# Designed miniproteins, single chains, continued (2), part 65

Each design is a single chain, and the fold is of that chain. pLDDT is the mean over its residues in the fold that is shown.

## One batch from the design tools (miniprotein)

Design m6242
Fold by ESMFold2-Fast:
Structure m6242 (fold): chain A 98 residues (1-98)
Amino acid sequence: DTRPLLIRGEGEMTVKPGKLDETKAFLEELRRELSALPSVKSYRLEVTPTGENTLGVRSEAVVSDMDAFAAFLGDPALQERLQSLLESWELDVEIRPV
């Protein structure tokens, strides 16, 4: 199926002490990389401080290739980097046709 999919993510990240600015920079890098994927028609990432060491995250992607998108997010190097920056995170994900 070549129909675009809408992927929405919403949740909160608890950042390790002293890692807030590094985490924000990393999330901006992820936004740029995801936006540059040929299979991603649009990508938005909103990061809002919810506490001293907590960030609210809201994302929206329109993708034509879910496998490529999932492969990017499932990269072990990406997961290891997130674990180095974050104490914990919880994300709710919704996927639907556009």
Scores: mean pLDDT 82

Design m6243
Fold by ESMFold2-Fast:
Structure m6243 (fold): chain A 75 residues (1-75)
Amino acid sequence: SYKDLEEAYRKALEAKDFEAAMPYLGRLLIEHNIALENGDYKVAAERYEQMAKFYEALGDTKLAELYRKLAKKYK
């Protein structure tokens, strides 16, 4: 659920820890893949954008930029 993703996101931001972030990132990737299988390119792009925001919040601006560029390919 979105609530679970938001709670995981907040915990990861507080911890500033990749290990705390892994369940959130993993779920975004699973939802991205399901969207691709269903031909839902809009949702696939949105999940990559959420991954980008997460990496940006962790201070990884290079990975954030990469995932934003990947999201644009599904437009």
Scores: mean pLDDT 76

Design m6244
Fold by ESMFold2-Fast:
Structure m6244 (fold): chain A 90 residues (1-90)
Amino acid sequence: MLKEIYEGIVKEVEREFEKLKVEELSPEQLVRALTRGLQKYGLSKAEAERIAREAVNQVLKLSGKEKLDLKQAKLAARIAAEKVYELLNK
């Protein structure tokens, strides 16, 4: 289940990179892509946005960068998936 959540979120992230034809996403672009992925698992838009923003902010603090490449975006997707998995199993 965690792997399936992660893979589903990563597909939305990869679609955003392909749609925009960019090598890096802004934090707001990544939050929107993650929010769409998270909503597939029964989260409200507000809860999905909160988790997405927390995950993106964590990766930005670790990288020290203003934008996120695909590797950093996948790390944010992993953090978001783990947070959702914990919520679904409480």
Scores: mean pLDDT 84

Design m6245
Fold by ESMFold2-Fast:
Order: sequence, then C-alpha cells, then structure tokens
Structure m6245 (fold): chain A 99 residues (1-99)
Amino acid sequence: ARERLLALVEEILALLARPDASARLAAELAAMDALAAELRARVDAGEITTEEAVEELVAYAREHAPLLHLFLEVARLSAEVELPEELQRQLEEALEAVV
C-alpha cells in the first residue's frame, strides 16, 4: 500500500506542476459537482442506491477527472496506510499554488 500511495502522490504532484493545472482542476471539480447533483437527485427519487451513486461517481472520475480520481485513490489508501507528513505538506503546497 505505501509504495502505491507514494506513486499516486508523485503523479498528483507532477500534474499540479503543469501550467494548465488550475484550469484542469476547476473543470474536473465542475464536472464532478454536476454529476454528484444528478446522482443525488436520482437517490432521492429512489431510482438508485447511495452505493450505486458512489460507484458511478468514482467510475466517471476515473475516465474524465484523472486528477480528482488520484486524490480519491490517495484518500482510500490513507485509510489503510498513514500518509507521511512530508508528502502531505507537499500536496498541500501544490494545491495552494493551483487553487
């Protein structure tokens, strides 16, 4: 898990270092927010379960929101392995530069 977590953090840092990172993150967040609202409405209508909605959101992120998908994978692995403080700081600094 640790080696996979380190590889994902390195991939995120490389993407955040790109000159288009801010625009990319904004576009991914907007697309994910719109899908989340649609899926929430479908759950509220009883058309799908919350678990099915989460699965669709993750699948969409994997295909169309690669930066956010990498963050979701880091969050999942961090439930099993604590993220080193130094890498957490590097991610926070990179995000602050882009956001």
Scores: mean pLDDT 74

Design m6246
Fold by ESMFold2-Fast:
Structure m6246 (fold): chain A 87 residues (1-87)
Amino acid sequence: AAAEQEAKNAALAAQYKALHQQLKNSDLTYAQWQKIFDQATVDGLMAAFGLPRADAEAILARQRAAADAELRRRGISREELLAEFKA
C-alpha cells in the first residue's frame, strides 16, 4: 500500500538524518564514515524492499561507482567530500 511504502521511506529518511547528525559530531576518517554509511544503506535496502543481502550489496556497488565517477568529474577527493559533509 502507498501509506505503508511512505512510512518505510519516512523511517529510512529519519535514520539517515540521525546518522548524518551523529557523523557531524565525530572524528571519523572517510573510510570509517563510508563503512557506516554502506552498512546502513545495505540494511535499509534489505528492510525497505525485502532484497537479499547480495542484491542490496550489488546496488550499493553500482551507486558507489557512480559516486566515484561524479567525484572525479568534480575534482573532489573522498576526504574533501567528508569535510563538506561535516560542514
Scores: mean pLDDT 70

Design m6247
Fold by ESMFold2-Fast:
Structure m6247 (fold): chain A 71 residues (1-71)
Amino acid sequence: SMTEEEIDELVENLKKEYGLDEENVKAVREALLATQNNEEIDKEVLEKVKKLVMVNKGLADEEEAEKILKE
């Protein structure tokens, strides 16, 4: 399990790597904390995080990411 400090470092690295805004930084942090606590991640939050990572990493544009996550 990751500590909250480790999660914060990961989120900071993602922010630098992919240029996440404050809203998306919070969403990623919340999703990672829920995973660490063995809680079910809210599906909408998880989908937003995946979409953001895919778009920012250049794996898909916003429309394509939406289609992939909707499957």
Scores: mean pLDDT 64

Design m6248
Fold by ESMFold2-Fast:
Structure m6248 (fold): chain A 91 residues (1-91)
Amino acid sequence: SMDELLSELYSISDEVIRLEKQAWQALRNGDLEAARALIERIRELVRRMRGIVEQILADPRASVEEKTHVLVLLIAMEGMLETLETALRNQ
């Protein structure tokens, strides 16, 4: 259902935000092994979020507002991941 897709998307989003904080802490501490593992986990979760967003965008029951909100969320998460990957490369 749409409510189940949205619930899963927001649950994954919360986990990504938690892992992002841990990844920045690992980068600040010079723990590159931990940073790489966290960034890889974030990449897997963002890929999963993309699949859910694609399902919502294809659902005719989803409003234009709901579709816009989930797309903006995905773009923000992908941008955050790119920033973390860039920070890791610059270590």
Scores: mean pLDDT 90

Design m6249
Fold by ESMFold2-Fast:
Structure m6249 (fold): chain A 91 residues (1-91)
Amino acid sequence: MSDVQLKTIALFRAAAVRSGIFLVLRMARKKNDEEALRRAEELGRRAEEVLRELKEAVENNASKEEILEIADRLDELSREIDRLEREILAS
């Protein structure tokens, strides 16, 4: 796998996380669900940290292993966001 392919995968996962956070925040606000809003804000904070690490890793030519670890963390965040979205929709 090329470095370009790894960075592309990480960037697509980053875009999915950003979109997901936007959606769950918007949904929680529309439902006026204080608990869902707090959970969405916590996920947003965690996402911001991982997205910052990705930017820093790309800018500093971090190892393939480091970029893969960040990409995996982004994938886990996407799964948590999807779970929260489903819970908000079910409420």
Scores: mean pLDDT 86

Design m6250
Fold by ESMFold2-Fast:
Structure m6250 (fold): chain A 70 residues (1-70)
Amino acid sequence: KTVEEVKKELYDLIDKMVKEGLITPEQAENIKERVDKIIAEAKDDESKVFYLERMIKALKQIYEFKKKEK
């Protein structure tokens, strides 16, 4: 997958979590800043995709957990 595809998936997930009230807009902004930093600092596209995929996995676990907590 391309860096742009993974970044879009991650941003879509973050925006969905804000809309569902699972995270605040401020938390979403902080996560997006971290995404941009990873993209800027990572050596190659494979490393960027690797770190962003890990963030997606972590956020999906948080999403599922918070939805069950209600």
Scores: mean pLDDT 79

Design m6251
Fold by ESMFold2-Fast:
Structure m6251 (fold): chain A 97 residues (1-97)
Amino acid sequence: SISGSISGGGEFKAGEEVTISAKFNASDNQSYSISIIMRKKGTEEWKQLGQAILKPGEIFKVTFKAPEEPGEYEISAYASDANGNWYLLDSISIKVY
């Protein structure tokens, strides 16, 4: 099994710098591909903010500019395995105004 957490949510002005930190745990010592994505709430519009290959216990930080369009956005961290399966580790919200 795999689990994880994200930190760095909150309220931001459009174009403000945002830093998100993701960490994960797994029952093995294998490397996983960790992707951090952002989606506008209420839509299926998403973009990848960053991707890294990590071992359990490592921390991945991504820095980006808050979207120019005000609204609520969901930041999610996903792990993928060698078989192409995707696992949601955690999701947090940011508000852009």
Scores: mean pLDDT 84

Design m6252
Fold by ESMFold2-Fast:
Parts: structure tokens; C-alpha cells; sequence
Structure m6252 (fold): chain A 70 residues (1-70)
């Protein structure tokens, strides 16, 4: 899968393994404005208003996730 790196508000990279990443997400740098974690689903809102939903788990203090199709 493809790895997506996001900068979280404390400057720690969020590593996401993504099986399929839409072309617009591959070409544009991702600035995170909001992160929510509920029921094992990570919802990330980008500064441009794009919303990403990921199936996420905590592993060794890191968040690992996969992009959910919507």
C-alpha cells in the first residue's frame, strides 16, 4: 500500500498506510486543521475543507490507519 504522512498539531508525523489514494490527495500537500477519533474511525479535516475517514488503531503510541471508501 501507499504511505501517507500527515503533520499533526504537535509536529509529530501521523503514518497512514493507504491501499488506494485518490489522485488529488497524492498531488497536494496535506495540512491538517482538525482530527477526531471515534469508534475506531479517524476523521481528518484538511485546511481546504476536505474530509478523510480512516479505519484507525493505536500501535506502540502511533496511529496507523487505512482510508475508508465513501
Amino acid sequence: GMKLYLLVEDDRPLLLEVERLPGYLRATPHVVSKIEFEDGVLTITLEDGTVLKLKAREEDGLIVGELLPT
Scores: mean pLDDT 58

Design m6253
Fold by ESMFold2-Fast:
Structure m6253 (fold): chain A 68 residues (1-68)
Amino acid sequence: KVPDNEDTIMRRINERDFLPEDSTLFTTILDVLERDEENVDRDNDNKHLKNLLIIPETDSKLDRLSSS
């Protein structure tokens, strides 16, 4: 008997247990995943800023190839 913990949530998602009332679980996981990329740590702001610049450049490169 263990209270609802982060570990339990991860196992439920891995088993693909999609319940209508548990829809909030999906939103929570997606939120934490997005926050991880958003750089929760202020110290890593410099590193995250560089990553943001790389992503849009990749998309632009692909678009240029089509124009050729």
Scores: mean pLDDT 48

Design m6254
Fold by ESMFold2-Fast:
Structure m6254 (fold): chain A 64 residues (1-64)
Amino acid sequence: DLEALLNSLPEEAQPLAREMAEALRRGDTVAATRAVKKLIDEGLVSNEEASELVAEIRRILAAE
């Protein structure tokens, strides 16, 4: 589930990942992209990890 995924991330990444998930849930692609960029720019995730995280969050949200 979404909470399990978010809680599996480093503590520093969790606020931005949660912000991204909420943006994706409401269809705010601009806010979601901004959160992804911050995660990468802060060195919390790689570009590949960010892509995987977005895909997994989208998969979980689609199942809700």
Scores: mean pLDDT 81

Design m6255
Fold by ESMFold2-Fast:
Structure m6255 (fold): chain A 71 residues (1-71)
Amino acid sequence: SPLEEALFKGLDLDGDGKISREEALAFAESSFLLDPEEAFKRMDKNGDGEISEEEFKEFLKEQDEKREAER
């Protein structure tokens, strides 16, 4: 969606197609999703310390699905 693309591009200051740990933590804190450290661990599915655009989109989708299930 346009919002996901805009958010990712806003966090990817270097334009390298990845979000750093620091940028991901700042996003999680601003978005009131979870504890920032826990949110980063959930985004970083492959454990490489960086978030790809695909991982970021998957995290947002899983966040919505989890909210529906938990109420």
Scores: mean pLDDT 69

Design m6256
Fold by ESMFold2-Fast:
Structure m6256 (fold): chain A 90 residues (1-90)
Amino acid sequence: SVEEELRELRERLKKLEERISSIWEDLSPEEKKELSKIYEKAVEYIDKAEIYYRLYHNEEEARKYLEEAREYLEKLEKKIKEAEEKIKER
């Protein structure tokens, strides 16, 4: 369901936030800016999905925004992993 997917993506976002927080001080200014932009887009699409589902009762549009959110979360996770690997090699 849309509700279950929203809960899943919110929990996934929270775990990625914790990973970003743990490496934040080891990140370059460019890495911080890139991760922040991707993070902001993931949050934006999750929030849009929730608004369309809960307030507008529009599951079709909510599903579309959930798909966008999932893509940005995947991109964010990949960039976090790349940054974590670079830090381990220092």
Scores: mean pLDDT 88

Design m6257
Fold by ESMFold2-Fast:
Structure m6257 (fold): chain A 91 residues (1-91)
Amino acid sequence: SEKEKKLKEFEKENEEFLKEIEKEAEKSLKERVEKEGEEAVLEELRALHARLQAEGKSPVEQMVELLRWLGIPEEKIEKFRKIGLEAEELN
């Protein structure tokens, strides 16, 4: 499929940035768990997820709000959002 080829090329071009965001998000989540405890963090995550589902947010927008909650810089979040929306268009 032409769309599948374009999606794979797009993913390859953005692989480095997406891996950077993933590592930063994992680090921030681990730091939050160490500070607040796993049960408290899971409770906050469930509340956030339930709110975003109730608001009808897309998977990309749900991830954007999660990255904000983790304290990822807005400049990186906006770049992630653009990449995610473009990937949805290519899929």
Scores: mean pLDDT 80

Design m6258
Fold by ESMFold2-Fast:
Structure m6258 (fold): chain A 65 residues (1-65)
Amino acid sequence: SAKEKLERLAREGARELALLLELLTGKKATASYEVIDENTAVVTVRAGDVTVTYLIKIDGTAERL
């Protein structure tokens, strides 16, 4: 389903971004995601003083907020 696809994309994006921020900062990252609607999810990751937020769309595009 569309929701399952979007949840998968958001979860995978959050995981990869968290790993990248841990590598770059040397600090533990925490990640969260929320599906807003059938086409859109938001991913937020924090590591130390760094916070990154992305809007993820069901077509696989991502935009940094």
Scores: mean pLDDT 83

Design m6259
Fold by ESMFold2-Fast:
Structure m6259 (fold): chain A 70 residues (1-70)
Amino acid sequence: SEKKEKYEKAVEVYAEYYNISLTVARNTLEFLENLYGQDVTDFNEKILNALSKTLGIPEELKEKLLKALT
């Protein structure tokens, strides 16, 4: 329940940053979650660092996502 709420906020932050739909943002984050597997089911600093390395996610977006997940 709480994890789902934080994930939903992360989807909204991602969508707002790139000016894309919630559907596109959710599909992107689900794709990334699937790449890292179930041992990284919780979005946290380690996952966000991995995303930054893989997709070049800007530091500003990483900080906003971390705040949404906290």
Scores: mean pLDDT 68

Design m6260
Fold by ESMFold2-Fast:
Structure m6260 (fold): chain A 87 residues (1-87)
Amino acid sequence: MDSEKVSQITGLSIRSIGALQEALITARHDPARAPEVAERSAKEMEEAKKRLLEIGKQSSEDISEFAKKMAKSAEKNAEEARKLAAE
């Protein structure tokens, strides 16, 4: 049902934001661990993006648009995390 899909999309989005936040905190307070944490967080966010797009493909138009927006956010978060690992 669409309500279940909305819950899944919201959960993946919150998790993606949390992963980026963890990478940012680690980069500031533990630079030696920052590249490892950032890379792991980026991979988690990329997996979230794939799942969001998959849910969107099998959803109503409104839910599909919501999933696409959340997937774009997760991709952007993964890029930011990777920049922390590389820079």
Scores: mean pLDDT 78

Design m6261
Fold by ESMFold2-Fast:
Structure m6261 (fold): chain A 100 residues (1-100)
Amino acid sequence: SADEILSQILELVEQILNIASTSLSSEDFSKLFQELGELVEKLKEAVKNKDIEAAKESFERILELIEEVSKKMSPEQQAQLKELAEKMKELMKKLIEALE
């Protein structure tokens, strides 16, 4: 079930990227896509290795990046990203439990 929970987190990341693609400049979006992609790969590797601390660190960096880019978006889009981030946090709690 850890892989299934991770897949759900990644689907929420894709939703965030879709919102960002309509809101950010091409330069800001390209930077987000690259940085978020690198953090997602670190999260996947941490889950594969059952490295709970690395998974938490990668996830916290993902949330920080989402919050930072949301500041360049409309208030409505900021609210959408905040809702998606809260769903990701709940899934991450379940993911950590599944790795223990």
Scores: mean pLDDT 88

Design m6262
Fold by ESMFold2-Fast:
Structure m6262 (fold): chain A 68 residues (1-68)
Amino acid sequence: MTREDKIEEMRKRLREEVESLTDEDLKEMAEELKVSVETIRIMIEALKLLIESGDAAAAEAYVQEKLA
């Protein structure tokens, strides 16, 4: 297996993990990080954007816009 295959597999796993998150999972993450559930949702949407586009700057801009 090539390095590219491993990266694609990791990307797929991250996408599946993010898509499988329930409201209960989001609440647990919010409690652990001491932030609001809305903050966690924004971070998850930014992570989805990063996984799909590979553009970290776009993901950061999304977080900054939503949390401003």
Scores: mean pLDDT 76

Design m6263
Fold by ESMFold2-Fast:
Structure m6263 (fold): chain A 61 residues (1-61)
Amino acid sequence: MEEAREAARKVGELTGLDPDGVFEMARAAGPEGARRLADGVYSQTKNPEAAEAARRAGELA
């Protein structure tokens, strides 16, 4: 849980998105949705580090 929250916070720092919102999206996506969550973050932000952090949050949530 804490590692997933840290990953969501990193997405927020890189993109300006709400870290709590990212964490809830990661929990809803789960490990099987992690790639799709990462693709969504990349398409909106064009930031590959943020996409990787979002994928990690989904896998760890």
Scores: mean pLDDT 80

Design m6264
Fold by ESMFold2-Fast:
Structure m6264 (fold): chain A 67 residues (1-67)
Amino acid sequence: SSLEETLARMEKSVAAVLEEGDLTRLKVALHELEEVREEAIAAGNEKLAERIDEMIRRVREQIARLE
C-alpha cells in the first residue's frame, strides 16, 4: 500500500490520542512514533522522518500541557 495511506492512518490515530488526552496513551504513542522515525532514518527516507517529526511534536506538546 502507499506511504500516503500509512501516514493518513497514523495521523488519524495521533488525532484520536490527542483528543482523548490520556497521558499514558500519549506516552505510548510517542514511543511508537519515535521507533517508526528511527526506521525511516535507517531507510534513508528523510521526507517520512520529517512528517513523523511533526506528529511527535504535537504529541510532545500535549504531554507538556498535561504535566
Scores: mean pLDDT 82

Design m6265
Fold by ESMFold2-Fast:
Structure m6265 (fold): chain A 90 residues (1-90)
Amino acid sequence: SVFEEIRKLLEETKRLALKAYESNREEDRYQAGLKAAELLNLLAKHFDKSTTQRISQLITRAWQALQNNDLEGLEEAMEEVERLIEEEAA
């Protein structure tokens, strides 16, 4: 149940981040950031502190990639976030 909610928030965060990359609009980056904050809040309640900190750092890298119009950096950071979430789910 909780992991399904986490996966849904991750997919929504990825979708909004990709939209922000494509549009290059500040308002779309803002919406992606809000969704990422929701994801991090949910993770902080259910994951250990070390894993949550690692994911938080990756979200920061994804945000920097968005600011730099770096699609590869964004995709790499989000793939690593997904990997860490799935490892915790196992």
Scores: mean pLDDT 87

Design m6266
Fold by ESMFold2-Fast:
Structure m6266 (fold): chain A 73 residues (1-73)
Amino acid sequence: RPLPEVPEEVLEKMRKLLDEAIKSLENGDYETAIKKAEEAMELARKYPDSVDAGVLEIAAATILKVAEELKKK
């Protein structure tokens, strides 16, 4: 089975969103971290058969979970 072709611009956008989410999380801006992670997951959802998109989706889901947990007192 051929690997699904994800546009380079989409993979770059997902990586940028994850980088921004991590920076927001490091700065204590959990709301922005959650939003950026959700945007990355939404992009990955459009390419369910892509291994690259799947890995980035797992990373985004992990950031989202960590941000939500840290947002709780």
Scores: mean pLDDT 79

Design m6267
Fold by ESMFold2-Fast:
Structure m6267 (fold): chain A 68 residues (1-68)
Amino acid sequence: SAESAYNAFKGFSREQIRQLIAKNFGIEIKPEDSVEEIREKVLEARKRLNSKTKDETIEGVMRYLESL
């Protein structure tokens, strides 16, 4: 579930979360990128991804970004 993915991410450092987001969305996240810049990159990448995948990891990551 998205809740399970979100709870798993709570145990990771901010840097590890950035790396997971970059890998899952196929985007480049720079250390200097703000939360808002990361969110915009994720939203742009998601627009290009096939919406048919029920990726709980993606949903959990989006919930984490929304909580910041």
Scores: mean pLDDT 63

Design m6268
Fold by ESMFold2-Fast:
Structure m6268 (fold): chain A 68 residues (1-68)
Amino acid sequence: SLPISLTMGSGEVRVFDSEEAAIEGAREEARRWADELKLSEEIKERLEEGAELVTEDLVRSQLAEAAA
């Protein structure tokens, strides 16, 4: 597996061994952020979806750079 580095919403940088792990990590961070701000479950779900999509794009970019 290729190492994937993401900067989380908290500013923490995490390294993941797979795209699935990176996506779940980003979603978990989005959930924590929503909980800290006491956002509704509907907004929390949308933030998780947004984190997943952004993370997919970042992973694709990192894999393309590694292949170059």
Scores: mean pLDDT 74

Design m6269
Fold by ESMFold2-Fast:
Structure m6269 (fold): chain A 68 residues (1-68)
Amino acid sequence: SEVDEEVRKIVKEIAEELNFTDTELLEQITKALINYARAKLGDAPLSEEEKKRLREAIRKNISDIKAR
């Protein structure tokens, strides 16, 4: 699905930016965000605002995990 592909792409970009290599946690974050986006948008493509919010949410989630 378009939403799945876009979310996975954004997660990969942010993980690379933050040098985050835990593939199991990354997949868990990815699945949670895909479920959230699909629940909110259905089959609609992500807007630029939603992509920005997802990037911010991913950065926060990874930072929170690294701080534990």
Scores: mean pLDDT 77

Design m6270
Fold by ESMFold2-Fast:
Structure m6270 (fold): chain A 62 residues (1-62)
Amino acid sequence: SREERLEKLTEEELARMKAGIEAALASDDPVVRKLAERDLKVSEEELREAARKLAEQRLEAL
C-alpha cells in the first residue's frame, strides 16, 4: 500500500539523517559538531516526523 511504501521510505530517510548526524559529530569543524549535538537533542519522534516529510516528498516527486 501507499502507507507501507511511505513508512519504508520514512525509515530510509531517518537512517540517512542519523548517519549524517554521526558523520557531523566526527567532523573536525567545531561548528559542525555543535550543530550535530543540537540535532541529537531533538526527540526521535521529531526526527521521524522530518524523515516522513522527506519521504512524502520523494514519493510524490516520482
Scores: mean pLDDT 79

Design m6271
Fold by ESMFold2-Fast:
Structure m6271 (fold): chain A 75 residues (1-75)
Amino acid sequence: RLKVTTLEELIESLEIEKYSSSDPEPVYDSYSKEQFKDGEYYYKSKVPNSPFAVKLKDIENVAKEKEVVDPYVKP
């Protein structure tokens, strides 16, 4: 791991793994592949029995806002 970003910090703190619509359906657990459009990404919880998918765009927006407002949030 060469560099830490606000997005990476969010993924680690929430124990979320990034998945794409091109990945096998089983990785979506609570969501089927049909719910994902080509090129869309979602983050899924790594914690067993606590799965949820978060739309990548929403996470990216939060990361961008944090980077602009507080660039030192990731020491």
Scores: mean pLDDT 44

Design m6272
Fold by ESMFold2-Fast:
Structure m6272 (fold): chain A 100 residues (1-100)
Amino acid sequence: EKEKLRAEIREKIEKIVENLNLKKGDKVLVVAPDEETVKVAEEVLRSRGLEVTGVTPEKLDEVKEKPDYIIVVATPARAGALTAAARAKFPDAKLAVVVV
């Protein structure tokens, strides 16, 4: 169900913000499987005062600004590969994974 999946993504991202104690002005990079999921994640994070850059995996190499935190939204099958790619790009950033 598409509405249920979007609600699940919103809830999981909000829990990550709380669990990682993200503060207003923190820089967050979101890597998500498609443009629509990127926009959902950006909306949630920006509503909490975070500075957000959202990309699909294909655009990860184009990101130049170093984030404080990385949130990877992925299916179980892709979570490992996307997490490894994000860590390779920004090894000092704190990373969280949302599996959907």
Scores: mean pLDDT 81

Design m6273
Fold by ESMFold2-Fast:
Structure m6273 (fold): chain A 101 residues (1-101)
Amino acid sequence: LVEEGKKAFENGDYDTAIELYSKAAAKGDPEAYDNLGRVYEKQGKYQSAASSYAVAGELYYQKGDYKKAAESYREAARQYRKLGWDEFAEWFEKKAEELEK
């Protein structure tokens, strides 16, 4: 699902990429949520992108992958800054910082 979604995304088939990544995400795959965030970002859907990256960060954290959790939280923060939601961005940046200690 994730590899097939990556191929769809690389071909510009965002609808198929979202479908395949959503199926993987439903199984609790944090990489699928990261990839959903990336597709939404390409579509200019920054709020959906931020939410997807934030969920990826939480799932990585729950699985003990603090480095990946921090990376996903920083991506969520970047999307919030694109929206002008600086307080939300700062909150996620601080979360990432605490995990990288």
Scores: mean pLDDT 85

Design m6274
Fold by ESMFold2-Fast:
Structure m6274 (fold): chain A 92 residues (1-92)
Amino acid sequence: MELPEEEKLEKLEKLAEEQLRIIELMLERGIGFDQSELDMVETILEWAKEHGNKELAERAEKLLEAIKNNPRKLTPEDVEAIEKIVEEELAK
């Protein structure tokens, strides 16, 4: 027998929160996104809407909009710092 929907939702919600956090950190660091990260956020958004988790859906939608509008740069100084770190790693 399958677990109750609420038990499944809690488990999946926790995993979704963790995944969104990782992608948010990537956005903050100015690291490029591949299609798998975008697909993950879209999957979380659809799942959250389907299961009535408005908070998670709003968070995922907000993150997708942030990626689309390229507001991943917080300040010019943050941009320089992050870009220098990325350039340093790529120079290896």
Scores: mean pLDDT 66

Design m6275
Fold by ESMFold2-Fast:
Structure m6275 (fold): chain A 87 residues (1-87)
Amino acid sequence: EDDEVAREASKALLENREDAPEGIARLRASLERQRPSLTPEQAALAEQILAYHEQLYENYEDLEKVKELLERAREALERLRELLLAE
């Protein structure tokens, strides 16, 4: 299952490569605007998610690396969502 998810993600990353720099730049700008309203832990998790997202586009041909990055991004995103929803 994880291998199939990584293969599908790799294909999606390839298809979206041209738009990736603009998307990442917008997300980074959004994070900087929201940073004062985030806890240090929430800000750190958001930065980790952005870093994994950037690395996925850089390594889309490396299926094992894509799989690892997706798992780490999922864990970081889940923790961030729990912190935001626990309000």
Scores: mean pLDDT 79

Design m6276
Fold by ESMFold2-Fast:
Structure m6276 (fold): chain A 86 residues (1-86)
Amino acid sequence: SVRAEVEEALERIRAGVSLRELAEETGDERLEALWFTGGALRVIGDALDGRLTPEEARRIAREELKMSEKSAEEIAETAERASEFR
């Protein structure tokens, strides 16, 4: 079942396997979606916390998460807006 597959994935992550490595190893589109979502949330969180410049946020979104130029620009704008609040 999907739940059993997710449980096995979580067990391997707890053992030290990264979600990205697991997604690439298995070719499981659900694990790829989880890795992508987790990566996007991390980049957005780091941008909001002011830990990423707009340029760094765009680079990570484009090169590591392989997002579209439009999506990468939106994440870069999030980092830029975060810097404007303080």
Scores: mean pLDDT 67

